# Designed miniproteins, single chains, part 6

Each design is a single chain, and the fold is of that chain. pLDDT is the mean over its residues in the fold that is shown.

## One batch from the design tools (miniprotein)

Design m180
Fold by ESMFold2-Fast:
Structure m180 (fold): chain A 82 residues (1-82)
Amino acid sequence: MSAATVILLTGLTDLLADESLTPEEMLALLQKVVDQMRAAGIELSPEQQAIVDELLAGLRAARDRAEAFALLRRALERLRQL
């Protein structure tokens, strides 16, 4: 399993565990994780990048926490399958 996979799985699991987060806060925290990975020289595979891009777009469009949590769970499952 790549370092990118471990960091993304951990980050998404932490977001799912925090029931107080809004979709906007989830988006900001996920963006921070991605930015920190880039700063550390950790590159995403094309498949990982596609999953992250879809999740970020979904979180921007999410109307409520339940919708955002469903998107996070789907992204987590997709990353585990890589």
Scores: mean pLDDT 83

Design m181
Fold by ESMFold2-Fast:
Structure m181 (fold): chain A 91 residues (1-91)
Amino acid sequence: GLEIKNLLEETAKLAEEAAKTGSKSLAQQALKKVEELKKLASQVAPQSVVDKLTPPIDLLKKGLENPETASKLAAEAAKIVRKLLEELNTA
């Protein structure tokens, strides 16, 4: 529903800002938001949508473990979340 789209937009913005600034705090916030979104999506969305939220979680976790790649991995996570948001807006 609209709530999932709003949460995807918020998550994408946090991950995009983490990518731009290299902020570990923003990357951690983006990770928590994607994890919350995946829990909510598991109750109301098709499994195909839920499965698409796993890669951004993995990317953000890897970025938090390796600061040198954090910005790049946050940017990739943001792209995946943006693509999912676009797919839901056209459905």
Scores: mean pLDDT 82

Design m182
Fold by ESMFold2-Fast:
Structure m182 (fold): chain A 93 residues (1-93)
Amino acid sequence: MVTVSLEFLPVEDGQAVVQLTVKASTAQELRVILRGLDAQGPLRVVSVEEVFLEAGETYVLTARMPAADLAAAQGVVESPKEGVLATATVQRT
């Protein structure tokens, strides 16, 4: 099983800081995608990372994106062979 979670950290220099955490229960290759969402616009891809995780390993990604008009951040974890395994979304307060 793969889990993904997201957290907004304090804004720095007008940029939203997002921490994405991925945990894998079995050894596998994953594609981790981080997107910024606005209320009316298209999804903006912020980061795409290809990682191999061992069983029980945790991957942490911290990324910055412009805070203006950002409504939410979304993490998507894919198997390169099987498609989307997990998705998480965190709203800005």
Scores: mean pLDDT 79

Design m183
Fold by ESMFold2-Fast:
Structure m183 (fold): chain A 75 residues (1-75)
Amino acid sequence: MSLDLDAAKESLRSLRDISGGVLTAVSSIRNLLQGQKRYDDAADVVQAAADGGVNSDPSKVQSLRDLAEYYRSLA
């Protein structure tokens, strides 16, 4: 639900490092939101993960941005 999204976004931003495990967690959240047809919320979660990737490889951040754009296109 919406409250869970705020918590998820905060956690993702606080990571400051994007790993494969983080991408797996983001995928789990996306699947839950997709099941509810909440594509804009899914995009927001993925974007928050990209924001949290400030200290990560740019390619990982770009992958997350691409996912956010994909979900925005579905909304």
Scores: mean pLDDT 71

Design m184
Fold by ESMFold2-Fast:
Structure m184 (fold): chain A 100 residues (1-100)
Amino acid sequence: SAALRAELAALVAELGRLAEEGLAAQKAGDTSRLNELLTRMREVVGRILALLGEQLPEDEFERVAAELERLTNRLLRAIKAGDEAAARRYLAELAALVER
């Protein structure tokens, strides 16, 4: 539905904002803020997965969920390492996966 596409787009945008804040926290050496933001990013991905699970056939959902988890782990690792280029790349790949 249009409403579900809008909700997914809003969650992807929120993930992008949290990723940029996470990179800033990492650069500032704010480990407490970074860990809080990484936790919030996992929560947003969990909400994306819940919505996709309601929309997709089970076999398609399993494939998309596995790739989303892989991209999420890579994104969070890149942010924790301060790799801005890798973080933005994985965020873009994750957004493209959700918007397919």
Scores: mean pLDDT 89

Design m185
Fold by ESMFold2-Fast:
Structure m185 (fold): chain A 74 residues (1-74)
Amino acid sequence: SAEDAAIATYRGVFEAEVREVLAETTNPEIRAELERLRDEALARMDAAKTVAEAIAIVTEAGRRIRELVAREKA
């Protein structure tokens, strides 16, 4: 369906963005936390039935990732 295709697109974009963040992250503790957040978000995306659920998952995961990146740069 169009909705399933949209959810898959959000999932793919999120996975690619986290991969880029991980490529720039050198702190092993922050890397481990980023990988955990990625895996949790991807599992939730796989269970998502609507685009609204997918957007909510990516928005919350993105917020937490930005907080982790800010802590590494500080």
Scores: mean pLDDT 86

Design m186
Fold by ESMFold2-Fast:
Structure m186 (fold): chain A 58 residues (1-58)
Amino acid sequence: SEDDIRRRAQQEMIRRLNEQLEEWEKQGKTPSLDEIGQLNREVAEEGRRLREELLARA
């Protein structure tokens, strides 16, 4: 369903965000708000592409 596709895309976005934050923590890096903002923008764009791809192939 469309709701399932949206949920899966959102879960993947959250996973990607957390993975990047964990990488920064392992590097001993404290990200700036600008870096977090850029990451959120990139992850949101990827999530939109994934959602559209899944909807087109459903």
Scores: mean pLDDT 82

Design m187
Fold by ESMFold2-Fast:
Structure m187 (fold): chain A 63 residues (1-63)
Amino acid sequence: MSGGDAAEAAAVAGLSGNKALAAKYGELSRQAGSPDGVKAAEAGAAGDAESAGRYGRLAHKQA
């Protein structure tokens, strides 16, 4: 799994209200070299779809 793919999964999980799964995918994104995946998880968990999408795209560029 690429860091970018994990970041998108983190954003979707967070926006769906599954904060534990969002944190897990955010950490997987960070371990794959995409630290902004953690921010995507946090934004998704906060209900900020715009920021979650933006950080997910940044994580793809990092991976």
Scores: mean pLDDT 79

Design m188
Fold by ESMFold2-Fast:
Structure m188 (fold): chain A 82 residues (1-82)
Amino acid sequence: DAEALRERIEEAYERAKKLLEELKPYMTEESYESSKKKLDEIYKKGMEALDAGDLETAETYLEGLEAAVLALEEAKKAIEEE
């Protein structure tokens, strides 16, 4: 279902963006810009695949966004532990 997949991609992207902004004060400028650029690229490629009707490729980019969310959540948890 392309609609459900679109919603999942948008949710993962928004979650990753929010986490990245929360982590920005604890990151180097280089790390922040690199992470933001990679996140935007994965999101764009996922949406392009959806628009082309390539649901399998869109799912692989969703997995990439979900992996980014997990990595950012782990980074935030490590910082919060002090």
Scores: mean pLDDT 84

Design m189
Fold by ESMFold2-Fast:
Structure m189 (fold): chain A 64 residues (1-64)
Amino acid sequence: MSRDERARTFLTTVLGFSEEQAEEFVRYLSTLSPEEQRKLLQKAATLKSENPDMSPEELLEKVL
């Protein structure tokens, strides 16, 4: 599985993103350095873990 496919799977299965939201977010991630991508994904995962009921929209607002 490619890095982009792994990111899409993580966003849809772990963070609850729709496929459309995941594609847009992966496109945004591709403009960032690998270090920035990692930090952003870790921040998103932490927020979702601490707030399981948080919507993808709220999570994006908190992360971005």
Scores: mean pLDDT 76

Design m190
Fold by ESMFold2-Fast:
Structure m190 (fold): chain A 83 residues (1-83)
Amino acid sequence: DAPVGTEETRRANEELGERAWEKIRADPAGSSPEDKTLALLYAAWRGEEIPQPTLERIRRELARVNGVDVSDIERLLEDARAA
């Protein structure tokens, strides 16, 4: 929940999300929970179309790693998009 007003902050967040997304794609097992969370938040924040099977798998992985329900991850993504 942090509205970004500067071009630099927006770009930095995009870069972090892209890196996290690339890490997940290159080595899902080696990716940290933080990287997976950043990748999902980045995708939701941009409003990009993510294939449902891919989104579901990442969502389940984030829920499992963070010890929460998938519904909690959904709420977190909705909050990020609403920010």
Scores: mean pLDDT 62

Design m191
Fold by ESMFold2-Fast:
Structure m191 (fold): chain A 61 residues (1-61)
Amino acid sequence: MLTPEQRQRGLAFLAENAGKTFTPEEIAAAMGLTGPDAVEKARAFFEEVLARVPTLPVSLA
């Protein structure tokens, strides 16, 4: 499970990079995630955010 600080970093990154395409690795790095599960957690977080805010103008590469 993600910490509140990691979620806050992720949301800030997505907001600052609205309209851009980026990789799950870039989201993971922005959130401070490490290890092989970092990319999976970042992708799941991104999908969760889009499910709640489908009009958010961001995409994955």
Scores: mean pLDDT 74

Design m192
Fold by ESMFold2-Fast:
Structure m192 (fold): chain A 89 residues (1-89)
Amino acid sequence: MLEELEKELEKLEKEILADKEKVEKYEKLLKEIQEEADKALAAGEDGYETVLKLTEELLEKLVKEGIISKEEAEKILRLLKELAEKRKA
């Protein structure tokens, strides 16, 4: 599951890097998400819950900006939720 998530993220990154305008938008969104991550960690939030929440937010913004498809975002979210369930098992 983690390997599948990493492969999907690598594929997504390669598709984004092929388009200069998408790269610039993606880097801006990553910076915004990193700032939110830093704030959440400073507030003592659970790291895993923070990563899941911020990844969902990043994917939503990427779909809104037309950088990725809704289907690609839903696939990544599904893999993240599967990892969360596996942690409980």
Scores: mean pLDDT 72

Design m193
Fold by ESMFold2-Fast:
Structure m193 (fold): chain A 70 residues (1-70)
Amino acid sequence: SVEERARRLAELIIREQEYLGLEPLSFEEAYALALGALTGTGPPPSPVLAEIAAKLREIGDEIEAELKAA
């Protein structure tokens, strides 16, 4: 079902955020995002994806700075 798929996608989103050292979304927030993406009834995921991309760039810059300092 779409609900089962949304739950699985929400779990994957939280897992990736934790792996990347990001503050994870609450399960309810991740589930709403996943449901919206699957049904087209939620807000467009673009702003959240932009925030995730910006945080990934920050982490990349941090690693690069550490490598230059070493």
Scores: mean pLDDT 68

Design m194
Fold by ESMFold2-Fast:
Structure m194 (fold): chain A 51 residues (1-51)
Amino acid sequence: HHHHMMEEKRKKELEKVREKILERAYGPALRFTTDPEERAEIEKLIEKLKK
């Protein structure tokens, strides 16, 4: 994460909220998914929205 003006502070806080929601929503799917492909897709979605 980068430091750039006060806007970054707000962005990081919002990103953490989104990350928490995504982990809660996709967490179970990661645990029950047997397909490596599917797991990678779910992880990418989480990572994408974390950024």
Scores: mean pLDDT 65

Design m195
Fold by ESMFold2-Fast:
Structure m195 (fold): chain A 70 residues (1-70)
Amino acid sequence: MKEYLLTFARPLSPAQLQALKDVVAGLGGSLSPTADPRQYRVVLPDEESAALLKQYLAQVGIDATLTPLA
């Protein structure tokens, strides 16, 4: 498993957050909130899953940065 910090320009709507949780779960990962409402901790199985998540965000018009934590 690889850990990432997912940072958004603005907080997600409840619908966007639910869709994101479903996508991350579908990739075999997990999504956790942080103290910053624009940031989430994402755990994914591999870098290919991280690339698919970035592709999903681009397709739905959400600008986000995915930063490896280790």
Scores: mean pLDDT 82

Design m196
Fold by ESMFold2-Fast:
Structure m196 (fold): chain A 79 residues (1-79)
Amino acid sequence: MTPEQLINAIKNVIRTIEGLKRGGEPVERARLLARGLSNLLRKAGFPEAAKLAEKGSKADTIEEVIKYVEEALKEVEKQ
């Protein structure tokens, strides 16, 4: 996966989670997306970003999941 493809994938995850928040969906759905992203980031060689996404997968609110996934995006952009 190229860095550009990875950045686009993270942005798509953020948009999906924002949609879940607007729909009043349970935080568990957002956590599952953050967990999948953490696994993807780890395999792609971004361990710091993966740790941030993993924190999102354990967050208590959808807003916190979004915050951690956005932090993971910034970490990937820094490399």
Scores: mean pLDDT 86

Design m197
Fold by ESMFold2-Fast:
Structure m197 (fold): chain A 88 residues (1-88)
Amino acid sequence: YWDTLAELNKDDPVLKATALIKMGESYRHEGNLEEAIKYYEEALEIMRDNPVASARILRRISELYREAGNLEKAAEYDAKAAELEAAI
């Protein structure tokens, strides 16, 4: 991992979360939904104290699970997003 990116991650978690989301989208376009979900989950953990950002990331993870055919997980993440959205 790049030293510059590690340094930025300490000062701006939003930049790291944005980079992780972009990597997740790249893997999604390649059809690698497992890696895409992993990157979104890492972004979610970074943004855990930001309910608006967390809800958006949860919706994206739900979409990825739906694309992967895991409807149970998709529904679980949709419910988590809806709960956060109702609390905003």
Scores: mean pLDDT 76

Design m198
Fold by ESMFold2-Fast:
Structure m198 (fold): chain A 80 residues (1-80)
Amino acid sequence: PFRRYSDDEQFDSLFKFADKDNDGKISKEEFKEFLDVVSSRPFSDEEIDELLKKADKNGDGVISKEEFREFLRELSLRSS
């Protein structure tokens, strides 16, 4: 199901799924929960911190819709 992260419909569904508070941003906790749900294995806190730093371009500690889109694109390229 996660073959195209640049598709707007797929991206919107994934973003809504990750953004539990529907505030338009993904917190570190929501991001961790998203990764835990979509992955068949648990992530370590170190892996989550690395992924968060990679996604959070602004360094604000939250992931915007644009940052999340770019993060998913990178994951799609890596799994190709």
Scores: mean pLDDT 70

Design m199
Fold by ESMFold2-Fast:
Parts: C-alpha cells; structure tokens; sequence
Structure m199 (fold): chain A 55 residues (1-55)
C-alpha cells in the first residue's frame, strides 16, 4: 500500500532501526551473515520487550 504507517508504528520502526545501527557499530559488523545475526538479536529483544509491556 502507498499509505504510510501509523505514528506509533513509524516510531517503533525508527527505534528498531536505531538499535540495529547502534548494535552494528558496537559489534563491528561487516558481513551479511553478521548483519543477519544482529537483526535476529534485535528481533528477539523487541519481542521480549513487547511481552513485558503486555504483562
């Protein structure tokens, strides 16, 4: 769709991107495999945070 995401969704996505970039800088990621590892770690953290917020 051409409709932009909601403000809440956009903010959440921006925070995820910021965390991903920060993690990549901290770990010195250079390869696609390493980027995938960081992405999976961030996804797990986001899921854990959502579970805690829902509790």
Amino acid sequence: PLVPPTDEEGERNARIVKRFNERMKEEGVKTLDEMDEVSRKIAAEVQAERARAAA
Scores: mean pLDDT 71

Design m200
Fold by ESMFold2-Fast:
Structure m200 (fold): chain A 72 residues (1-72)
Amino acid sequence: AGDAPSLVDKAIEAAKAGDPTARDYAVQIARNAGASEEDIQAVRDAPSPEEALRTALRVAGKAAQAKGDEGL
């Protein structure tokens, strides 16, 4: 239970509804996760909102994993 849906929750719901704002949420997810400019551009250039969301989740996971590998 959060105060409001997370960006990820909003992106998933928008994508399920066929809402084009899913792409905007996907870009924001990648940006907030600390993805590189190249990875953010890949999200923007994705051929569909669903692919943009998939790319954003992948690069967000990659950024989190890289942060873990960098040490504490």
Scores: mean pLDDT 74

Design m201
Fold by ESMFold2-Fast:
Structure m201 (fold): chain A 80 residues (1-80)
Amino acid sequence: MTVDVEVTLLPDGSVEAKIVGGDNPENFEVTASQGADPHTAVVTVTDKATGESASGETVLGPGESAVLTFNLGASPLPKP
């Protein structure tokens, strides 16, 4: 499954993240925080059903936004 997250770095240094698309967005939880550098945002997406998580980082200027796409889903390989 895929989930699209919009990440915004606010002028005060706060980071906001919200799910803007993807497969079954209601099944995912998103958290965002400032990274080690003032212009780095760290985003973590968790599948509420499986507990599987994926994390990504992006560099943003004040007032800028970016969309990050995450791939999550525990399914066995269809090939033997």
Scores: mean pLDDT 75

Design m202
Fold by ESMFold2-Fast:
Structure m202 (fold): chain A 87 residues (1-87)
Amino acid sequence: MVDKIPLIPEHLKQQFLAAKTPEQRLAIVKQAAEELNLPLSKYNLIVVAGLLLGLDGPKITFINAVAEQEKLSAVESVEFVYQWSKK
């Protein structure tokens, strides 16, 4: 028997894609992280944003490395994930 893998709620994915500002996207990512019972660290916010956009582990790891190197804030890090997903 295979248990269902818990997924981020579809309504949060829709809200994230409909968000018009980096601050709105950050707020949705924080809500998704809380629903997954994750601490609100910059790394976890990058992971949750990547999962909302269907990014794989290697892409999320790369984005986190860039965010740490560039000393990006939480809002800048989530926006970088979002912009990366459009390419």
Scores: mean pLDDT 76

Design m203
Fold by ESMFold2-Fast:
Structure m203 (fold): chain A 75 residues (1-75)
Amino acid sequence: MTKEELEEILETFKEEAEEVLKRLDELSEEEKKKVAERVAAEAEKLAAEMRKEGFDELADELLKIAKETVEALAK
């Protein structure tokens, strides 16, 4: 992947995370758990790809967004 492709992936991930947080009150507890599991799994895979390409800073930012999103879903 190119740096531009990875930055686009990060931007898309940020937008998806913001959408989840905006609709938090609309989700049941079971839906929140499933969304948290998907966010965590996707973030792990995307961060691994970013690190493989040498973009640790992008991986760290993505994992931070994922952690904040998962923690919000767990409340």
Scores: mean pLDDT 82

Design m204
Fold by ESMFold2-Fast:
Structure m204 (fold): chain A 108 residues (1-108)
Amino acid sequence: MKEEEIQKLKEEADRNKALSLGLKTEVQSLLEEAQKLPSSPLRDKAIELFKKSIDLYDKAASLYDQAVKLAPTDIEKAQKLYEEGKKLFEEGEKLRKEAVNLYVKHKQ
């Protein structure tokens, strides 16, 4: 069981790390596009939220990486790092969706 738990955690954390880094790259592209638009309160708020989302995805990816590395030696601590990474990822997703909604409204 312990070896199966370690392997499952490593696979889930590696997948979530890749997803976090992919979404970070996508949001960086959206940030660059938003920065090309004329300044407005909606644009400036969208830029702020995109920057926060990027930071949260980066921190989540780092925590997932730490969970993968620690899982073979300390599964309990690795699980805590994974859950912390998941919380930051979910917060990043919320801010990304809010930023996209503001960005779309500005283009209308």
Scores: mean pLDDT 88

Design m205
Fold by ESMFold2-Fast:
Structure m205 (fold): chain A 70 residues (1-70)
Amino acid sequence: SMKDEILKALENGLKALEEEPSTTIILALAHELEKLGAHEIADELRKLAAQGDIEGAIEYLKKQIEKLKE
């Protein structure tokens, strides 16, 4: 399902960002999520990347993963 694809993208993106903290990874993930129809998550990630808030992006991704696993 699209929800499962979004969840996988979020989990893979979180892992990548924790291993290599960079705004480029956040922006690449936002682009992938937008293609999957996760526009609100993509928009928030772009805002966090524009602020250079890598820690905020990590926490945001963890919360979105938790919410989708409900």
Scores: mean pLDDT 88

Design m206
Fold by ESMFold2-Fast:
Structure m206 (fold): chain A 69 residues (1-69)
Amino acid sequence: DMDDTIRKANILKDRMIRSGDTSRGTLRQIYMDIMSASTSGNQSFFDQYRSVVNNSTNLYDFLRQVAAS
């Protein structure tokens, strides 16, 4: 749902802010790092955001797409 979507987007946002880079390349690398370190609790995040991450140009574009959903 929208609330769960926003919570997961904030996790990705926080990791990107900590990296100091909001570019598409860093967005994809952090997403893949989350997938590689996957726990059972994050499986829905991987499935829900895979396409959105791949189609986003940077963190702000990703957040805009998430908010529009």
Scores: mean pLDDT 64

Design m207
Fold by ESMFold2-Fast:
Structure m207 (fold): chain A 87 residues (1-87)
Amino acid sequence: SMEELLERIEKLRAEILKKQPEDPRRSKLLLEVLDIIEQMMRAGLITPQAAESLLRKVEEMIEGKYTDEEVEAFLRALREMLRAELG
């Protein structure tokens, strides 16, 4: 459900914040990714299945499977999608 996905976002946000003192830049990028995913979900711009796939990718980013450059590229892509749909 939407409520379960939003709860999952809050749990991931809390996990990222625990790591913030060790890597503030990467933590900021990951928090911005979650903020955009939440905005897209609340605006009805993505399906629950798409949201689940994006959140799995964020979990992999928290696990260190992606570089900072790859996280920044993903964030830019999400921002452009949100801007195109809302602006």
Scores: mean pLDDT 86

Design m208
Fold by ESMFold2-Fast:
Structure m208 (fold): chain A 102 residues (1-102)
Amino acid sequence: MEEEIEKIKERLIEQIENILKNEDLSEGEKTFLKGLIKLLKEAKTFEEIEELVAEALAFLKGIGNEDLVEKLIEMLRESGFSEETIEKILKKAEELLEKRKK
């Protein structure tokens, strides 16, 4: 439903903005999270949100930022994602990471 998608987007954006405000992040990590917020605002379906988050997790895993990966996973839980959906996103992130390995 459009209302459910909008609420999940608002919660995710709020959590990412909270991370940007309160966490000690590199300039690259800040730029990345700001870009993710922009893409989330443009997302129209729950599947698009899941894909954007999976790509974000794949990127962070690829650069070895495990702390930010764990924070994003916790953010998904706090935003109302089910454990089943989180596991699906994590599996997709791993597949994306493997495809990006040269």
Scores: mean pLDDT 77

Design m209
Fold by ESMFold2-Fast:
Structure m209 (fold): chain A 79 residues (1-79)
Amino acid sequence: PVSDQVRKDGQQLLTQGNNLVKQAQQDPSTSVDQLTRQSTQLKTKGVDNFMLGDTKGSVQLFNASDQLQQQAQQLQQQQ
């Protein structure tokens, strides 16, 4: 079903975001743009999950998006 695929895609994106944060600690210059793009993708998937009735998944995706945005801002201060 489409809703299951959207939820699965969101979870994969969340995992990728967490891995990107760890990588960013090793290469700040490359990671800032990637963190910002990943944050945007997580917000988009959060909206998709919300529209399909997956409120819990949406909250998790929005929270992850906010965390990536904060990490991007901190790394920009180090550049």
Scores: mean pLDDT 74

Design m210
Fold by ESMFold2-Fast:
Structure m210 (fold): chain A 66 residues (1-66)
Amino acid sequence: SEAAARAAGARAVGGAAAREGKELGTPEQIDKSGANGAAAGAAGYGTAEGARAVRDGSLQGSKEGA
């Protein structure tokens, strides 16, 4: 469904952003990067750019409990 796909996109983009923040330092940066990634994933899924990010991330094939 659209809601499930959007949630998966938000989680995947948020996870990637959180991972980048983790490499760069503090829990606050992780939280900030995760929030930005989740917002971009959720809002962007309806746009070509967001859809491309979801597809390029191979999120559709990820069934690891997410």
Scores: mean pLDDT 52

Design m211
Fold by ESMFold2-Fast:
Structure m211 (fold): chain A 77 residues (1-77)
Amino acid sequence: DIDEGIVDIVRGVLNLMVSKGYVSDAAKFAIDMADKLNSIDKQKAIDILEWMAKKAEEAGDLKSAKEAQKKAEELKK
């Protein structure tokens, strides 16, 4: 399924970026992809954004963590 493939690709890219230390870039990519992911699966989009917020916070990038969490909350409405 093409839609499932898109979610898996985004998750793979984010995991790779985080593993390389590009956490702020990963958070930005997740936020930029959020509306597309939401159109496929709202809960998976929220889960990805919340996961990115946690990873950004763990890395000390509080700005990216806040932006990702805000986007997750916007999708919950």
Scores: mean pLDDT 84

Design m212
Fold by ESMFold2-Fast:
Structure m212 (fold): chain A 66 residues (1-66)
Amino acid sequence: MSPLERARLALEKLAGEEVARAFEARYRELVAAGVPPEQALVRAMNYGAEKAGVSTEEIAEAMAEV
């Protein structure tokens, strides 16, 4: 499973499908705008964390559990 897939599943578990979709959409927007995939992932995770009301550390912990 890719880091993007794990982050999406982690956000879905923490905050539900709507936040997970928003994260994925943000990642796609950033990549389309020319942001490198690894940087786009970090920025999209920050966006998802803000939407979910959780820390990026909680997302990283949840990613380890999926």
Scores: mean pLDDT 84

Design m213
Fold by ESMFold2-Fast:
Structure m213 (fold): chain A 68 residues (1-68)
Amino acid sequence: MRDKAVQALGQALREAGKLDVSALSPEQRQELGTLLGQAVRALQAGDYQTAYDYAQQALQLAQRLLSQ
């Protein structure tokens, strides 16, 4: 599970890195930042399932924002 959580967070960070942050609304930046922050905190706490779930949510949000 740890490896899956780390890989998912890495994918979310790579997709988020493709976004032009200056083109995002404050609300979009806050939502993405919150999901990524929650994933990192869960990973640090050893809660790999929660880290994976938040990383997947961040990845889905980043992909939606890239598709706009």
Scores: mean pLDDT 82

Design m214
Fold by ESMFold2-Fast:
Structure m214 (fold): chain A 86 residues (1-86)
Amino acid sequence: ANTDSLELQYEMLLRVSPEALHPQLEELYEDIKKLPPGVAALTMTRMTEAFQKHLAKGDYEGALEAMRKILEETKEELQKLKEQSE
């Protein structure tokens, strides 16, 4: 269920994106798949929403940057949670 939802959202992003962005979207998707399943699904949804807002303005660089920022913030939060559990 969660994996199918992630793949569907990724395929939708590819469909609405220029082919020039596809390698960068694939890299982001591979990084998202490395997250815990529940976190991966939530992160993909947030990234998709941010991407669509920038895409509506024709700002493809801002769309990718927003996605990268969400992913990095998620990784930092997960790292802090691990450090607090030690």
Scores: mean pLDDT 78

Design m215
Fold by ESMFold2-Fast:
Structure m215 (fold): chain A 87 residues (1-87)
Amino acid sequence: SMKEELIAEVKKKSEEVIKEIKEIAKKSSEEVKKELEEYIEELKKRTEEMIKQLEATEDPEEAKKLKEHYLELLDKWLESIKKYAES
């Protein structure tokens, strides 16, 4: 179904972003590593909330917009983390 596809895309992207953050954390100072671990936990929580929102959304167009917005947010967060870790 469309909802299953949207949820699968959100799960996959979230897992990919978490994996990238974990790789950055391995190369970071102990202080930055702790901050990145907190970001991972917050990201997991936000992804779970987004999945619940998608499951509750009846309008296909609203569901697509929610998915697109969340994937953009994940990309922005990852780029921000990369910038601070590598700068």
Scores: mean pLDDT 84

